# Designed miniproteins, single chains, part 9

Each design is a single chain, and the fold is of that chain. pLDDT is the mean over its residues in the fold that is shown.

## One batch from the design tools (miniprotein)

Design m298
Fold by ESMFold2-Fast:
Structure m298 (fold): chain A 85 residues (1-85)
Amino acid sequence: MERLEKAREFAKKLAEEMGKIVGADKVTYYIVRDSEEEVEVLIKLEKDGKVITAYLRLRVNEDGSVEVVEASPIAKKLLEEIKKK
């Protein structure tokens, strides 16, 4: 239960930050798949009637920290911009 909550919180924060970078009119995120070790997340960023889709695979560690183990090319670029803040 706590693991999924940590992943959702992390995904929500990432979606919000990605939305700010893109200047999105609407941001949605989905848990596409949940396994024992990894959570797959899809983030939809909508701007001017266009949709940008960012894919992430997240791991929640025993200490509750969340790491990105895989990211689509667009997600990687947006993560790099977030880290520059």
Scores: mean pLDDT 80

Design m299
Fold by ESMFold2-Fast:
Structure m299 (fold): chain A 61 residues (1-61)
Amino acid sequence: SRIEQAAQEILAIAKQLSPEEVRQLVALLRHELARAREAGLLSPEEEKIWEATLAQLEALA
């Protein structure tokens, strides 16, 4: 799916970033995820993919 592809691309980019840049990316993505959740733009399946991606990103920082 497109969301799974986006998640994989973000993870690939994050591996090239410093720990500080990864923390900034995680903060940005959590903010956008919260906004999308509040607006009802995410399915439960999409939210799970993003939460799993955020957990993997946090492990890189």
Scores: mean pLDDT 83

Design m300
Fold by ESMFold2-Fast:
Structure m300 (fold): chain A 64 residues (1-64)
Amino acid sequence: SPLLEEAEKIEKYVDSNDLTVSELTELIREASELLERSKSPEETAYLQELIQRLYKRKQELLAK
């Protein structure tokens, strides 16, 4: 699905780069917008997992 393709691009970018807190915040916003547009359980589950991973990484960076 086009929505999963966009989510996969975010995941690949996150896995390939050392991101700042600001960049992670923007990616969380983008992934959250995709989640609001999700129509299938598979899309919803993928995006929820991605968003949780992004929040955890952001929290780890904020912890020093």
Scores: mean pLDDT 83

Design m301
Fold by ESMFold2-Fast:
Structure m301 (fold): chain A 60 residues (1-60)
Amino acid sequence: LSDEQRQAINRAASEAIERLEAGADPEEVKEELTRRLVEAGLSREAAERAADGVVDHALS
């Protein structure tokens, strides 16, 4: 991954965590994060796994 892609991924994950802490719906956050990660260059499968991990970690 490029530095630009890594920065986009880190920003998307941080924003997702912030939204979950603010009480956003975990399913909506997961869908939005998955979309953002695909836009950043991850495959849909990798993006879904990463989004699941971020949401699960934030809620645990």
Scores: mean pLDDT 80

Design m302
Fold by ESMFold2-Fast:
Parts: sequence; structure tokens; C-alpha cells
Structure m302 (fold): chain A 62 residues (1-62)
Amino acid sequence: MEEELQREIDRGVLIIAAAVELVTSKREGNKEGVEYAQKALDAANAGDLETAREYIEKARKI
């Protein structure tokens, strides 16, 4: 039960992080950042937290 709650917390944090990167990249006109942030958001919503983290890092580097 505790592990399940931690997973949901991690997913929520990654969804917020990906959404922030998506909005920031759109505001800056950074198309590549938008693509990575969108992939991170999709991965987080699908429960693939490892892929979500990887795409968030890529979005932040661009």
C-alpha cells in the first residue's frame, strides 16, 4: 500500500513537471522542447515514470 501511494505521488510530481516544461517551451517557441515535454507528460500519464523522467531531462536541456 505504501509503495502504491509513493508511485502515485511520483506520477503526480512528474505530470506537473512535464506540464510546466510544456507551457514554458510553448511560450519560448521551442518546438523540440514541446515535443519532449509532451512525450514526458504522455509517459507519466501511462505510468511509465522512468521514460517520463528521461524526457523531462531532455526538455530541460533544450
Scores: mean pLDDT 81

Design m303
Fold by ESMFold2-Fast:
Structure m303 (fold): chain A 74 residues (1-74)
Amino acid sequence: SSMDYAEELKEEYLKELEEIAKTKSEEELQRFVSDKAKEVEEDPRLSEEQKLEINKAMLGKYLEILHKRAQEAA
């Protein structure tokens, strides 16, 4: 179903973001999030609500990673 697809896609993207955060710069993480947001917006299988949910989850995870990096640098 589209609901199962959206949840699985969200989980996959969050996992991928966490994995690349181990080795990639802030600029590369920002590009990844932007590229995935564009892919989500262009996906005809997703509803507008599902697109918003996935993009919010991705942005939230990205900001969490940046916050942790800032705390570790201080």
Scores: mean pLDDT 85

Design m304
Fold by ESMFold2-Fast:
Structure m304 (fold): chain A 117 residues (1-117)
Amino acid sequence: SLEETIKRAEDLINKLKDLTKKAEDLLKEAEKLLEEGKDIDSDKLQEAINTLKSVANTNKSTAKKLEDALNELRQNGAESFDKLQDLVKEAESTLENNNKKISDVEKTINEVKEKLK
């Protein structure tokens, strides 16, 4: 239904924003480890940093597309509904893929931390 799709889009925007904050926090931690650890897994930390930047940028872009589509729906009514449904499916795929990437990055960061103890 229209109402369920709107709620789903709003929930996805919140989840994408939360994951973006998590990615930004992990980015600061990974950059600090890269500076402090010097040669310990610097290649893995750099890959993690690149992944976190990509996740943050993709999530911000996807959340903006959903917010823009919701605003279009509010202004133009049900005629914009199909576009919102397609963007919701795209956002769900993005969120699932990026949750996996963040999980992999957290493992890398934790492994580097253990080596630096």
Scores: mean pLDDT 87

Design m305
Fold by ESMFold2-Fast:
Structure m305 (fold): chain A 68 residues (1-68)
Amino acid sequence: SLMEAAERLAEALRKAGLEELAEEILEAAEKGDAAEMGAAILKHAEGLEEEKYKEELEKMKKAIEKKK
């Protein structure tokens, strides 16, 4: 589900030290707002270099597609 994917991504982001982005992702997921989640990711794009959360990010994108 979208929430499960968001929770997994948030855990990975917190381990990477991106706690603010993790909180924004979870808040957007609670609202079901895929556009807001995308905007939060883009806002922090310069800090998104770690492959360790790339897989969880891809799972979240697939969950967003299923909601449309």
Scores: mean pLDDT 68

Design m306
Fold by ESMFold2-Fast:
Structure m306 (fold): chain A 69 residues (1-69)
Amino acid sequence: GLDDAAQVILDQGKKMSKKAKDAGNEEASKKVLELSKEAAKLMRQGDYEGAQKKMQEAEDVLKEALKKS
């Protein structure tokens, strides 16, 4: 269901956040968690497109963090 899909998003966000933190970027780690929580909320509301957009933003934050660290 949507709650299960939202939990998958949160688990992905935690893994991405850990990668940013392990790279020494605490700000990116926090932002990735924030974006994944927003994506999970949108998924629970049935806004699949909004959730996907927020997860793409989280991926972009992680990519920038890994390039700068």
Scores: mean pLDDT 83

Design m307
Fold by ESMFold2-Fast:
Structure m307 (fold): chain A 75 residues (1-75)
Amino acid sequence: VDEGFYEGLKKLTEEPSKKALELTKKGDYEEAEKVIKEWEKKLEELKPFLPEETQEVLYGALEETKKKIEELKKA
């Protein structure tokens, strides 16, 4: 698998997750929500081009990040 694929996967999982969580920890909830919405939009645009297993990983990371944001807001 090409390095570009893994870097793309990282930009669609780790990077937006880290950014959204960092913004939430700072109390910048509006910016965190924008990051999540942009991330969802990118995943929807890419969905037809991705294997089902890859889609599961990407949407799984998004869902996990949303749960962590909810936990941080409750704390």
Scores: mean pLDDT 79

Design m308
Fold by ESMFold2-Fast:
Structure m308 (fold): chain A 75 residues (1-75)
Amino acid sequence: SFAELRREISELVRETKARLEDLIAAGDTAGAEQELARTREKLVGLYKEMGWDEKVATAQIDATVDSVLAQIRQR
């Protein structure tokens, strides 16, 4: 269901932010890049299941990633 996919996306973003905060605090740049790549792949899959256009989904994912990184850098 769309409600289930939306919950999965929200949980994935929340979990990724927490993991990125830990990795960035530890100075693990390579680990942070790998975590971002994995999250992007999972998000593309979820948005495609929701019937989103791939280009629109990619733009939304990039905006979400940029927002998460900006929030972490401001702390």
Scores: mean pLDDT 83

Design m309
Fold by ESMFold2-Fast:
Structure m309 (fold): chain A 86 residues (1-86)
Amino acid sequence: SLEERIKKLIEEAEKLIEEGEKYKEKGYEELANKIIELAKKALELAKKALELLKKGDVEGAEKALFEAEVELGLARIVLGDLKSIE
Protein backbone atom coordinates (compact mmCIF):
# COMPACT_ATOMS: atom_id res chain seq x y z
CA SER A 1 0.00 0.00 0.00
CA LEU A 2 1.00 3.65 -0.38
CA GLU A 3 0.98 4.07 3.43
CA GLU A 4 3.39 1.09 3.81
CA ARG A 5 5.72 2.59 1.14
CA ILE A 6 5.76 5.96 2.96
CA LYS A 7 6.42 4.33 6.37
CA LYS A 8 9.27 2.24 4.91
CA LEU A 9 10.85 5.39 3.44
CA ILE A 10 10.58 7.15 6.83
CA GLU A 11 12.42 4.19 8.44
CA GLU A 12 15.11 4.18 5.71
CA ALA A 13 15.61 7.97 6.01
CA GLU A 14 16.00 7.70 9.82
CA LYS A 15 18.62 4.94 9.34
CA LEU A 16 20.55 7.15 6.87
CA ILE A 17 20.55 10.03 9.38
CA GLU A 18 22.01 7.62 11.99
CA GLU A 19 24.71 6.43 9.54
CA GLY A 20 25.54 10.04 8.63
CA GLU A 21 25.93 10.98 12.33
CA LYS A 22 28.25 7.96 12.78
CA TYR A 23 30.50 9.11 9.90
CA LYS A 24 30.43 12.70 11.22
CA GLU A 25 31.82 11.40 14.56
CA LYS A 26 34.64 9.70 12.58
CA GLY A 27 35.70 13.07 11.09
CA TYR A 28 34.00 12.88 7.64
CA GLU A 29 32.05 16.06 8.44
CA GLU A 30 31.44 17.57 4.95
CA LEU A 31 30.05 14.43 3.26
CA ALA A 32 28.32 13.23 6.45
CA ASN A 33 26.52 16.59 6.85
CA LYS A 34 25.35 16.36 3.21
CA ILE A 35 23.96 12.83 3.82
CA ILE A 36 22.19 14.03 7.00
CA GLU A 37 20.72 17.10 5.22
CA LEU A 38 19.42 15.04 2.24
CA ALA A 39 18.04 12.27 4.49
CA LYS A 40 16.29 14.86 6.74
CA LYS A 41 14.73 16.44 3.62
CA ALA A 42 13.54 12.98 2.50
CA LEU A 43 12.09 12.38 6.00
CA GLU A 44 10.15 15.69 5.99
CA LEU A 45 8.79 14.99 2.47
CA ALA A 46 7.74 11.46 3.52
CA LYS A 47 5.98 12.85 6.63
CA LYS A 48 4.20 15.36 4.34
CA ALA A 49 3.16 12.45 2.08
CA LEU A 50 1.67 10.64 5.10
CA GLU A 51 -0.28 13.76 6.18
CA LEU A 52 -1.62 14.26 2.62
CA LEU A 53 -2.66 10.59 2.47
CA LYS A 54 -4.53 10.96 5.82
CA LYS A 55 -6.42 13.94 4.31
CA GLY A 56 -7.43 11.81 1.27
CA ASP A 57 -5.03 13.60 -1.13
CA VAL A 58 -3.62 10.45 -2.78
CA GLU A 59 -2.14 12.36 -5.77
CA GLY A 60 -0.38 14.85 -3.46
CA ALA A 61 0.89 11.98 -1.28
CA GLU A 62 2.31 10.16 -4.35
CA LYS A 63 4.08 13.34 -5.52
CA ALA A 64 5.56 14.00 -2.05
CA LEU A 65 6.68 10.35 -1.81
CA PHE A 66 8.37 10.62 -5.24
CA GLU A 67 10.23 13.77 -4.11
CA ALA A 68 11.22 11.96 -0.87
CA GLU A 69 12.54 8.97 -2.89
CA VAL A 70 14.69 11.33 -5.02
CA GLU A 71 16.23 12.99 -1.92
CA LEU A 72 16.82 9.60 -0.24
CA GLY A 73 18.48 8.32 -3.44
CA LEU A 74 20.82 11.32 -3.46
CA ALA A 75 21.71 10.67 0.21
CA ARG A 76 22.55 7.04 -0.68
CA ILE A 77 24.82 8.16 -3.55
CA VAL A 78 26.74 10.50 -1.19
CA LEU A 79 27.01 7.68 1.39
CA GLY A 80 28.42 5.40 -1.34
CA ASP A 81 31.01 8.06 -2.22
CA LEU A 82 31.94 8.43 1.47
CA LYS A 83 32.34 4.64 1.92
CA SER A 84 34.59 4.48 -1.19
CA ILE A 85 37.22 6.78 0.46
CA GLU A 86 37.61 4.70 3.68
Scores: mean pLDDT 88

Design m310
Fold by ESMFold2-Fast:
Structure m310 (fold): chain A 59 residues (1-59)
Amino acid sequence: SEEKREKAKELLKKYADFVKSKDPSAKVEIKEVDEDTFVLTVELNGKVYEETLNVSLLP
């Protein structure tokens, strides 16, 4: 569980860095909803996109 959370955080950080490299004006926020769920929010040109990552799906 804790190891999977660490992997999830690392993947989300890499994804955030990738989004920023494609568009520096993008605002990327990573939110911990519970111990198994993270929400990635991307705000770009006044539009908001949300993606949910379930830690239990990670190897």
Scores: mean pLDDT 77

Design m311
Fold by ESMFold2-Fast:
Structure m311 (fold): chain A 86 residues (1-86)
Amino acid sequence: SKEQEIKNAQLNIKAAENGVEQARALYELGQKTGNPEVLERARRTAEAAILQAKNALKQAEKVGDKELAEKAKKVLEEAKRLLEEL
C-alpha cells in the first residue's frame, strides 16, 4: 500500500540518518587515534548510509512524496560528502 511504502521510506531515511551519525563519530575517532581499522569502518558505514538513502529516495519518488524525497536527498548528499572526506 502507499501507506506501507511511505513507512518504508521513513524507516530507510531514519536508518540512513543514524548511519551518517555513526560514520561521522567513527571518522572523528579514527582521525584522533590514527587507527586505519576505525577509518575503514567509518567508510563502510557511510557506504551503507548511502544505499539506505538511495532506497528511501526511490520509495519516496514512487509514492510521489516530494517532502520525503527532499529529506532522503539531503541525507544522501550528506553521506556522500562524508565518504569523500574519508
Scores: mean pLDDT 88

Design m312
Fold by ESMFold2-Fast:
Structure m312 (fold): chain A 96 residues (1-96)
Amino acid sequence: SAEREREIARLETAFAILYSGALFNIRLARRLLEEGRLEAAEERLREAEEDIERMEEIIEKLKELGAEEELLKKLEERLKEVREELERAREELERA
């Protein structure tokens, strides 16, 4: 339906914003770690974790709405990538 399609488009847009924000925060955290700013890096990684949780919620809602498998696969791959970048940044923080 048109209403379902509009909700899917809204959620896809929200996911894209969260994905970009999470990547920005992770990359900023890594730069802050290079500068020895451990507390600031930790805060940025925490923001990225919150964005990732919201991205997971969006994927679950899209599944409930019956979004196309191709879209879900694309978003799940992006979620996996950002989780892996977060994990690497967390390891760098623990070594600092």
Scores: mean pLDDT 90

Design m313
Fold by ESMFold2-Fast:
Structure m313 (fold): chain A 55 residues (1-55)
Amino acid sequence: KPVVLPSSLTKEEAIARIEAGIAELEAQAAASTDPRSRATYRALVAHARRVRDEI
């Protein structure tokens, strides 16, 4: 989805930030004792992976 952005700077930065977010969400899912919170973090990870793949 190009919007006059430098591909290496903006795309790589966006992917790196999304991957860092995925790692944080997976860590929170693993640390969570509440099944509802765990399910929520798993859903967010799935969404983040989809967004990353579309960039």
Scores: mean pLDDT 74

Design m314
Fold by ESMFold2-Fast:
Structure m314 (fold): chain A 80 residues (1-80)
Amino acid sequence: YKEKAEIYEKKAEELVSQGKYDEAANFYMEAANYYLQGKDYDKAIEYFRKAAELYKKSGNEKKARFYQRHAENVEKIKKK
């Protein structure tokens, strides 16, 4: 799971440097999903939040709200 997440992270960072915020957000979302599968809840939360921020920068407010709430839901799963 970690190897795939790291590949998506690198692609997202490259797209951010190109100003392609919506595409970068899609790759951070994929990285977050792989961390979630690996039960790395901290990294999953971090990357869902980064995706939400980038969707907001690109004007995609619906996806920004969706992934912000998804990060909050993952925080609740982490809490014992």
Scores: mean pLDDT 81

Design m315
Fold by ESMFold2-Fast:
Structure m315 (fold): chain A 65 residues (1-65)
Amino acid sequence: SISDRSEEEIEAYKVAEEVLRANPEASAEELRDLITAALREKGVSEEIIERVAETAVALHEMLKR
């Protein structure tokens, strides 16, 4: 369920998008690790990292198809 958009979550999606654009040749697993590392470096909470990384990787896979 989608309820409440936080500014932190929106910012996390922007960071994930930048990582995806910078690493177009990376695998889904590698992208997840890179996004997780980038968000962790910025002090994003673990729950948001988990959701954003999964969602961003899934969207990237869809866009490639």
Scores: mean pLDDT 77

Design m316
Fold by ESMFold2-Fast:
Structure m316 (fold): chain A 57 residues (1-57)
Amino acid sequence: MLERQREEVERRIREEGLDESTNNIEDSIKALEDAVKRTVDEQEREREERRLRELLS
């Protein structure tokens, strides 16, 4: 259901010539997803580092 709704929105945007705005939004979403993934990875590293530090203490 969500995919069909997305396709309809994309088609409507193309018809109204809003492609430029949509591309900017997609780039922003992708950048946000990458930032979130990096933050999660960094938090996992910090957790491992703290664990190792406690073991070495």
Scores: mean pLDDT 65

Design m317
Fold by ESMFold2-Fast:
Structure m317 (fold): chain A 83 residues (1-83)
Amino acid sequence: SEEERRRVVEEALAILEEVMRKSTDPEFQAELGRIIMEIVRAYLADDWDAVLEALEKAISLLEKYGFTEDAERLRELVDRLRA
């Protein structure tokens, strides 16, 4: 549903905001910031395939920088969005 998709995106953005606050790495923050903007733009455009792709990029970035638990939380949300 549209309400469920909105809730998933809101939860995902909250997780990414928490990770952004925990990090002190400017390269990571810049990369994550770009992905967050991709998610927001795709969501506003009602482009759910682009939202899913941007979320998968976020998961990969989090795994690369060692935010494994936050990456797992996002993966669960992506599965809900695909359903």
Scores: mean pLDDT 86

Design m318
Fold by ESMFold2-Fast:
Structure m318 (fold): chain A 55 residues (1-55)
Amino acid sequence: GAAEAAARGRNARLAGEMLGDPELEALGTQAYEAGLAGDSAKANAYVKQAGDLGG
């Protein structure tokens, strides 16, 4: 759901910050914001992009 996608986005943002990966940080931020807005489809799409980037 949107809440889970928001949490995953926040975790991806933190991982991006810790790894110095600005693209991962940006994708995580977008997933988090979309999840907070209740847009689960958009949030999950950003989570997938962050996961594909991070391995």
Scores: mean pLDDT 81

Design m319
Fold by ESMFold2-Fast:
Structure m319 (fold): chain A 55 residues (1-55)
Amino acid sequence: MKPKVLQYIEKAKKALESGNYEEAIKYARQALEIDPSNPVAKILLEIAEKKLKEK
């Protein structure tokens, strides 16, 4: 059974792949609410924020 943190991380990755950077930020933030020290969630949030600014 996958932890909920990993489920949010997977949703954030799919949102990035689809170009939905706002949704990617949303899911990455939800993962960080559960585990603030999660390095993957932090990286996904930074990537999504940078991609949103580049548009």
Scores: mean pLDDT 80

Design m320
Fold by ESMFold2-Fast:
Structure m320 (fold): chain A 89 residues (1-89)
Amino acid sequence: TEGAEEAIRHLEKAKEALEKGDLEAAKEHILEAIRAAESIENREAVLLAVAAGILGAAAVYYAERGKEEEAREAMEAAIENAEKARELA
């Protein structure tokens, strides 16, 4: 599904930005992932994509507070939820 695949691509770029300490780039990619979720037609896939967006935002929140472990865990969970959305959509 186009929307779910696009969201995954942006979350992976957000993860790369987060690893580089570029929090502004990470935020922008998370916003693009959320926008991509709007094109998903399957309701269960939309819920998973929204959860992925929230987890991505949480990853940035933790990173801004120096909680790198929690940020990494939240971003991995975001990508996993987006991948599940792709399978359902």
Scores: mean pLDDT 79

Design m321
Fold by ESMFold2-Fast:
Structure m321 (fold): chain A 103 residues (1-103)
Amino acid sequence: HMEEKRRLAAKAEEAQRLAAELGERLGVAPTGADDAPAVARLLRERGENVVLGELVDPISHTAVPVVLAGRELSEEELRRYLEALAELWAAGEAWHAHWPRPP
């Protein structure tokens, strides 16, 4: 359990750094469950790189669909950002605190 706690803390720290760095390059706010596929299609039509995924609330264990998009981020970087947010949310961090705000 001590070894697992250290491993999770190290992953959360790395995920926090990655989320901060990549989050500043995102140009689009996340969207909710109800319209996520439609928003993803619209963003792709505008020439954005788009990743559709899920975040799981560590308290309620509810899966929340999320759309990540950006012209300055590759699809691989967007997936890495989603993975970083998932690690931070699992560690008890508020995922909304890591979403970029429009300028």
Scores: mean pLDDT 64

Design m322
Fold by ESMFold2-Fast:
Structure m322 (fold): chain A 69 residues (1-69)
Amino acid sequence: ELRKMSKEETEKATKVYRELAKMIAEGKSEEELEAFLEEKYPELAEEEKEELKRIEEYKKKVEEKKAKE
């Protein structure tokens, strides 16, 4: 189970992000999103939060490039 973070871990992360994206589209606040993460992914919430920041930074660069064109 926790031995190999591959399909299982990726699937969990994808599911959480998918739900988060849905909540964001619905207009939920950051507080709601954080509560959701703690509920669905309490143990990995801390690690995911730090990793999300790095991904978000990279995403902004890519999105900005696309927006410029």
Scores: mean pLDDT 66

Design m323
Fold by ESMFold2-Fast:
Order: sequence, then structure tokens, then C-alpha cells
Structure m323 (fold): chain A 92 residues (1-92)
Amino acid sequence: MEEAEEKAREAAKLAVKGGDEGGDPAGGAGAAIAASGAAFAASLGLGEEAARAAEGAARAAEAVAERSGSESGREAAEKAREAARAAREAAE
């Protein structure tokens, strides 16, 4: 779960940066909140909830990247998908 938590925290930071770079601070904040939720769930050992939250964060970050063209938004989506994978693997 520690790897899932760390990757989700990185996704949150990248989402904020992506929103700032793309002129979509509300979208970036939304993706960061979702990623922070994933990190919190992972810190509690809630693998399935952490994976679902991270998948949601990835979709939100990808939407920011698609609207704004932000590279940091794309990186946030990728990192959130990595967090979801790590959470699922740790839950098994």
C-alpha cells in the first residue's frame, strides 16, 4: 500500500500543476482531490477503494490534459493509473 499511497500523492501534485499550466485550476484541483482520496484510502490499507479512487483521479487528470493540452495533466493521469495498479496488486 505504501507504493500506491506515494504514487497517488505524486498524481495529486501533478494534477495541480497541470491545472495551473493549462488554465484549468478547478479541473486540476478536482483531479488532485481525487488523487488525495486515493492516497488516504491506500494509507488505511483499503486496496479496492484506493484503486477505484485512483482510477477516478486518472480520468479527471486525463480530462484536464485533453481540455488544456497540459503535459503535467497527462503525467498526473499516468501516475494515478500506476497508483491504481499498485493498490490492486497490494490487495491481492
Scores: mean pLDDT 83

Design m324
Fold by ESMFold2-Fast:
Structure m324 (fold): chain A 65 residues (1-65)
Amino acid sequence: TTKEVSAQLRAIGEGVEAGVSVKTEYKDGELVLTAEAKTDEEYKKLEEAFKEIEERYGFKTVLKK
């Protein structure tokens, strides 16, 4: 859907700015965004972006460190 495409593009953009790869997967018909941060600064940036995506689009996010 248009919402899914918008969320994926935004997550990829934020990941690129943070220097982190963002993985997008479908699980049980739901879009899941996953990223792994190596530093506290990367984690904080991605946490804010992923929280916004969850609140705006209702997609699941997984952020690892």
Scores: mean pLDDT 71

Design m325
Fold by ESMFold2-Fast:
Structure m325 (fold): chain A 115 residues (1-115)
Amino acid sequence: MTAQDYLALGEAALVKGDYEKAIEYYKKAIELDPENARAWENLGLALYLQGKYEEAIEYYKKAIELDPENAFALANLAEALYKQGKVEEARELAEKALSIAPYNPLAMAVLKKVE
């Protein structure tokens, strides 16, 4: 199986709400291709959906390190920081996401919450 095969299996598990399976598949994708920013982002998202915000933040930061213009990873990081009560950091990252993608719905939603 390729990294892309595991990424696809993880996305299918995520859609079904099977976050543990999604995490297993994304970790396998990363083992095969550690520079796949999407796999790091999706691993963070699965952990976020489990309420594991600290772990999600670490993996979103890795995704952004690999792809600094990924507005979705920036918006996901902003949401996770907001969940930790880091309101000003969440605002700054949501604004950065909107500077790259002006209509990003998650970044707009974070900014509405951090008023």
Scores: mean pLDDT 88

Design m326
Fold by ESMFold2-Fast:
Structure m326 (fold): chain A 52 residues (1-52)
Amino acid sequence: NQQIINEAEALLKSQGITDYKMEHLEKAVEILEKYKIEINVYLVKDIAISLL
C-alpha cells in the first residue's frame, strides 16, 4: 500500500493541496480495505481530502 499512498500524495501535491497529513492518506487506505473496495490512487486522494 505504500506505493499507492506515495502516488496519492504526489497527486495531491500536483493539484496544490498541501494541508493534508500522512495520517489522512493512511486512513483513506484503511477505509477502503475495511469495506473491501478496490484501492486506487484517486479514491485514496478523494477520501484524504474529505478528512481535512
Scores: mean pLDDT 79

Design m327
Fold by ESMFold2-Fast:
Structure m327 (fold): chain A 61 residues (1-61)
Amino acid sequence: SAMREDFLRELEEAMKSLDEEERKKVEELIKQIEAAPPEQFGLKAVEALNFLSEYEEKKRA
């Protein structure tokens, strides 16, 4: 779906500002989203967003 493709593109752009370790974790989450059936997409997307939110919080600390 276009929404899934757009979300994955946004995650790829976000990865450009991450450290190597964090980038690898997001890359793995992207693979999980790509492999997930449509009904699990929302759960995997929330997991990826939570990870990025935690990373941003650490940068502020």
Scores: mean pLDDT 77

Design m328
Fold by ESMFold2-Fast:
Structure m328 (fold): chain A 86 residues (1-86)
Amino acid sequence: PLDRKLTEEEIKEMAEGLKETYELMGWDVSIETYEDDGKVVVKVKVYVPASGETIEYTFVSGETISEYLKRLQEEADERREKRLNE
């Protein structure tokens, strides 16, 4: 269900999966974990050698799958707009 809330365990697993995937490509990845308003936030920062850019993925415990997917779409749209304006 799209209204299912992501748990702290699930967001940590997602972050670890991204880290492992990008590290297999030889890219530098860092993970930051902190608490904000009683929620666990996990940020995965991926350094892209070809562009020199850092891509950030943010996971928040208690965020619904629907909210997460919407945020991913918004982040993708922002990246596309930045590429067109650079």
Scores: mean pLDDT 75

Design m329
Fold by ESMFold2-Fast:
Structure m329 (fold): chain A 60 residues (1-60)
Amino acid sequence: MSIDEILEDKRKQLKEAGFPEEVIEKVIELTKKALLSKDEEEREKYLEEASELIEEAQKK
């Protein structure tokens, strides 16, 4: 699966979940950085940051 396909699928999921475009864009950028990262620690950090943004955006 190409990185482009992964990012497109992720964007679709976040859009369907009703997230704001700003949050979607940040999560996609962090996910892209994680996928391009060669270091497992860096990858986990970016994915964790993306997850945190999603959780924060769900709070009122």
Scores: mean pLDDT 79

Design m330
Fold by ESMFold2-Fast:
Structure m330 (fold): chain A 73 residues (1-73)
Amino acid sequence: DGKKKAEALLDAGHAALYIAKEQLKEGNKEAAKKAAKAGVEFIREGVEKYKEELTEEEKEELEKIIKELEKIK
């Protein structure tokens, strides 16, 4: 189910973003960058692996969370 895969990838992305932002608030820039990078890599791999099962709308939502994660760099 592409929708469930998209939901799982979005949840992982939001979790990575939350952790990265919390680390930044605490002054832990290296930990924040590491969390954000892990999130981007996980989502990009998932999008490539499941590309035939994901809708264009789901891919756009995943790309939005990737862009938010990339702002942490």
Scores: mean pLDDT 84

Design m331
Fold by ESMFold2-Fast:
Structure m331 (fold): chain A 81 residues (1-81)
Amino acid sequence: DEVKEKIEAIIRVIAEELGLTPEQVKRALNIDLDSPDAAEQLARNLRDVLGIELTPEEIKNAPLDELVEKVRAGVREALAR
């Protein structure tokens, strides 16, 4: 549940930066939030789609504010070039 809430927050941040809805981001990243491996799916797809390096361990254990800042910075860097 806590991991699901963190993943949903990360998806919202990506949606804000890309001008998309959270549902569009969830579909684009092909994430099943009800899956027990949702953190692993997010980590893989962030790297493959946006070039953002986050480990499943970081998603599960890092403070939400730190994760949000790292994801926001990574999306902005991806959009810059």
Scores: mean pLDDT 82

Design m332
Fold by ESMFold2-Fast:
Structure m332 (fold): chain A 63 residues (1-63)
Amino acid sequence: GKEELEKEIERMRKGLEKAREEGIISEEQFDEIVKKLEEGKVKGREVLEEAERLAKQYIVAGL
């Protein structure tokens, strides 16, 4: 449901925050990806899936 979606987005935000703190992504890149995740909630599933793909890419690069 919507609660599960918000939880997942929050989890991705935390992963991106860590990537930013570790210097894997810039502050600007962090803001852009978070913006896309928020827009995905409104614009629909395809936009959300693209934002999630980008977020996961940077989170994995930080591993």
Scores: mean pLDDT 74

Design m333
Fold by ESMFold2-Fast:
Structure m333 (fold): chain A 70 residues (1-70)
Amino acid sequence: MEAEAHVAKGQALMRQGRYDEAAEHFRKALELDPDYGRAWGGLAHALLQAGRPEEAKEPLRKAGELQEAA
């Protein structure tokens, strides 16, 4: 499960404080599965932790939309 593997890698990088690399892996998961709400949430969190809150706005919105659709 390719998208899930990228989410797992992103989460591991988050735990290491490697937020920009975590954001890259969450983006790769979304390239494979753009409806993966957990990857949108992970991307938003990684961008916020990296000090990039403007870039987190769209991922936060998408994560919320996918949660409401479920």
Scores: mean pLDDT 80

Design m334
Fold by ESMFold2-Fast:
Parts: C-alpha cells; sequence; structure tokens
Structure m334 (fold): chain A 89 residues (1-89)
C-alpha cells in the first residue's frame, strides 16, 4: 500500500463511521481494560483514521471488547457501534 492508496481509503471513510469509532473508544475507556485490550483499541483507531482500513478496525475493536471488563449494556452498545462502522465502510 502506497500513500495514494492510503489517501483514497481515508477519503472513502464516512464521517459517521469515524464518529461511531470515537464513541466506541470512549465506552471502552470507561471500562477496566488490560494492556492488550488498550493496544487493540489503539490499533483499531489507527487502522480506521490513518489507513482507512475498516475491516481491520472492526476486527481490532472486537478483540478490545472481548478483552475488556464491560457491563452487558456497554458490550451491547459497543457491538451496535462496531456493526455501524462495518455497514458504513
Amino acid sequence: MDFEEIKERIDAVPEEAVEAAHRANRILGTGKQSSEAIAHSIAAMLLLTALGDVEGAVEHFEKAIDLSDLTPEQRAELRELIERIRELG
């Protein structure tokens, strides 16, 4: 992947998907997270916002959710946000 391909991917990511990702990251940050869960949420944000890699971002967010100590309500909201990111990308 070169700079032109990365730029095209970033430009193709809808603002709504980026906002859903920021919302997901905020919810993850309110729960007790392992260093591994934090690393996955950072990777997801970078993949989405710096590389336009929606599929990679979704995969890493799902890993962060699975590794985080979250309430059932937080987990449900996070999964809805992740599905929205996938649908919009």
Scores: mean pLDDT 79

Design m335
Fold by ESMFold2-Fast:
Structure m335 (fold): chain A 56 residues (1-56)
Amino acid sequence: SAELRELGKQAAALKDEPVSEEDLAAAREILESHGLDPARFPEWVRELAHLLSLQR
């Protein structure tokens, strides 16, 4: 359906949607606080940064 196609496009856009450097820095700090190396988990840094942007 058209609605499901739009949801799919939004999900794809979220993957490639740019996040601010501030949110990326905060995401890296959060991962480090949990004993994770952000350089080893760049996808998690990006996803966490996006979640932080939605909180605002």
Scores: mean pLDDT 70

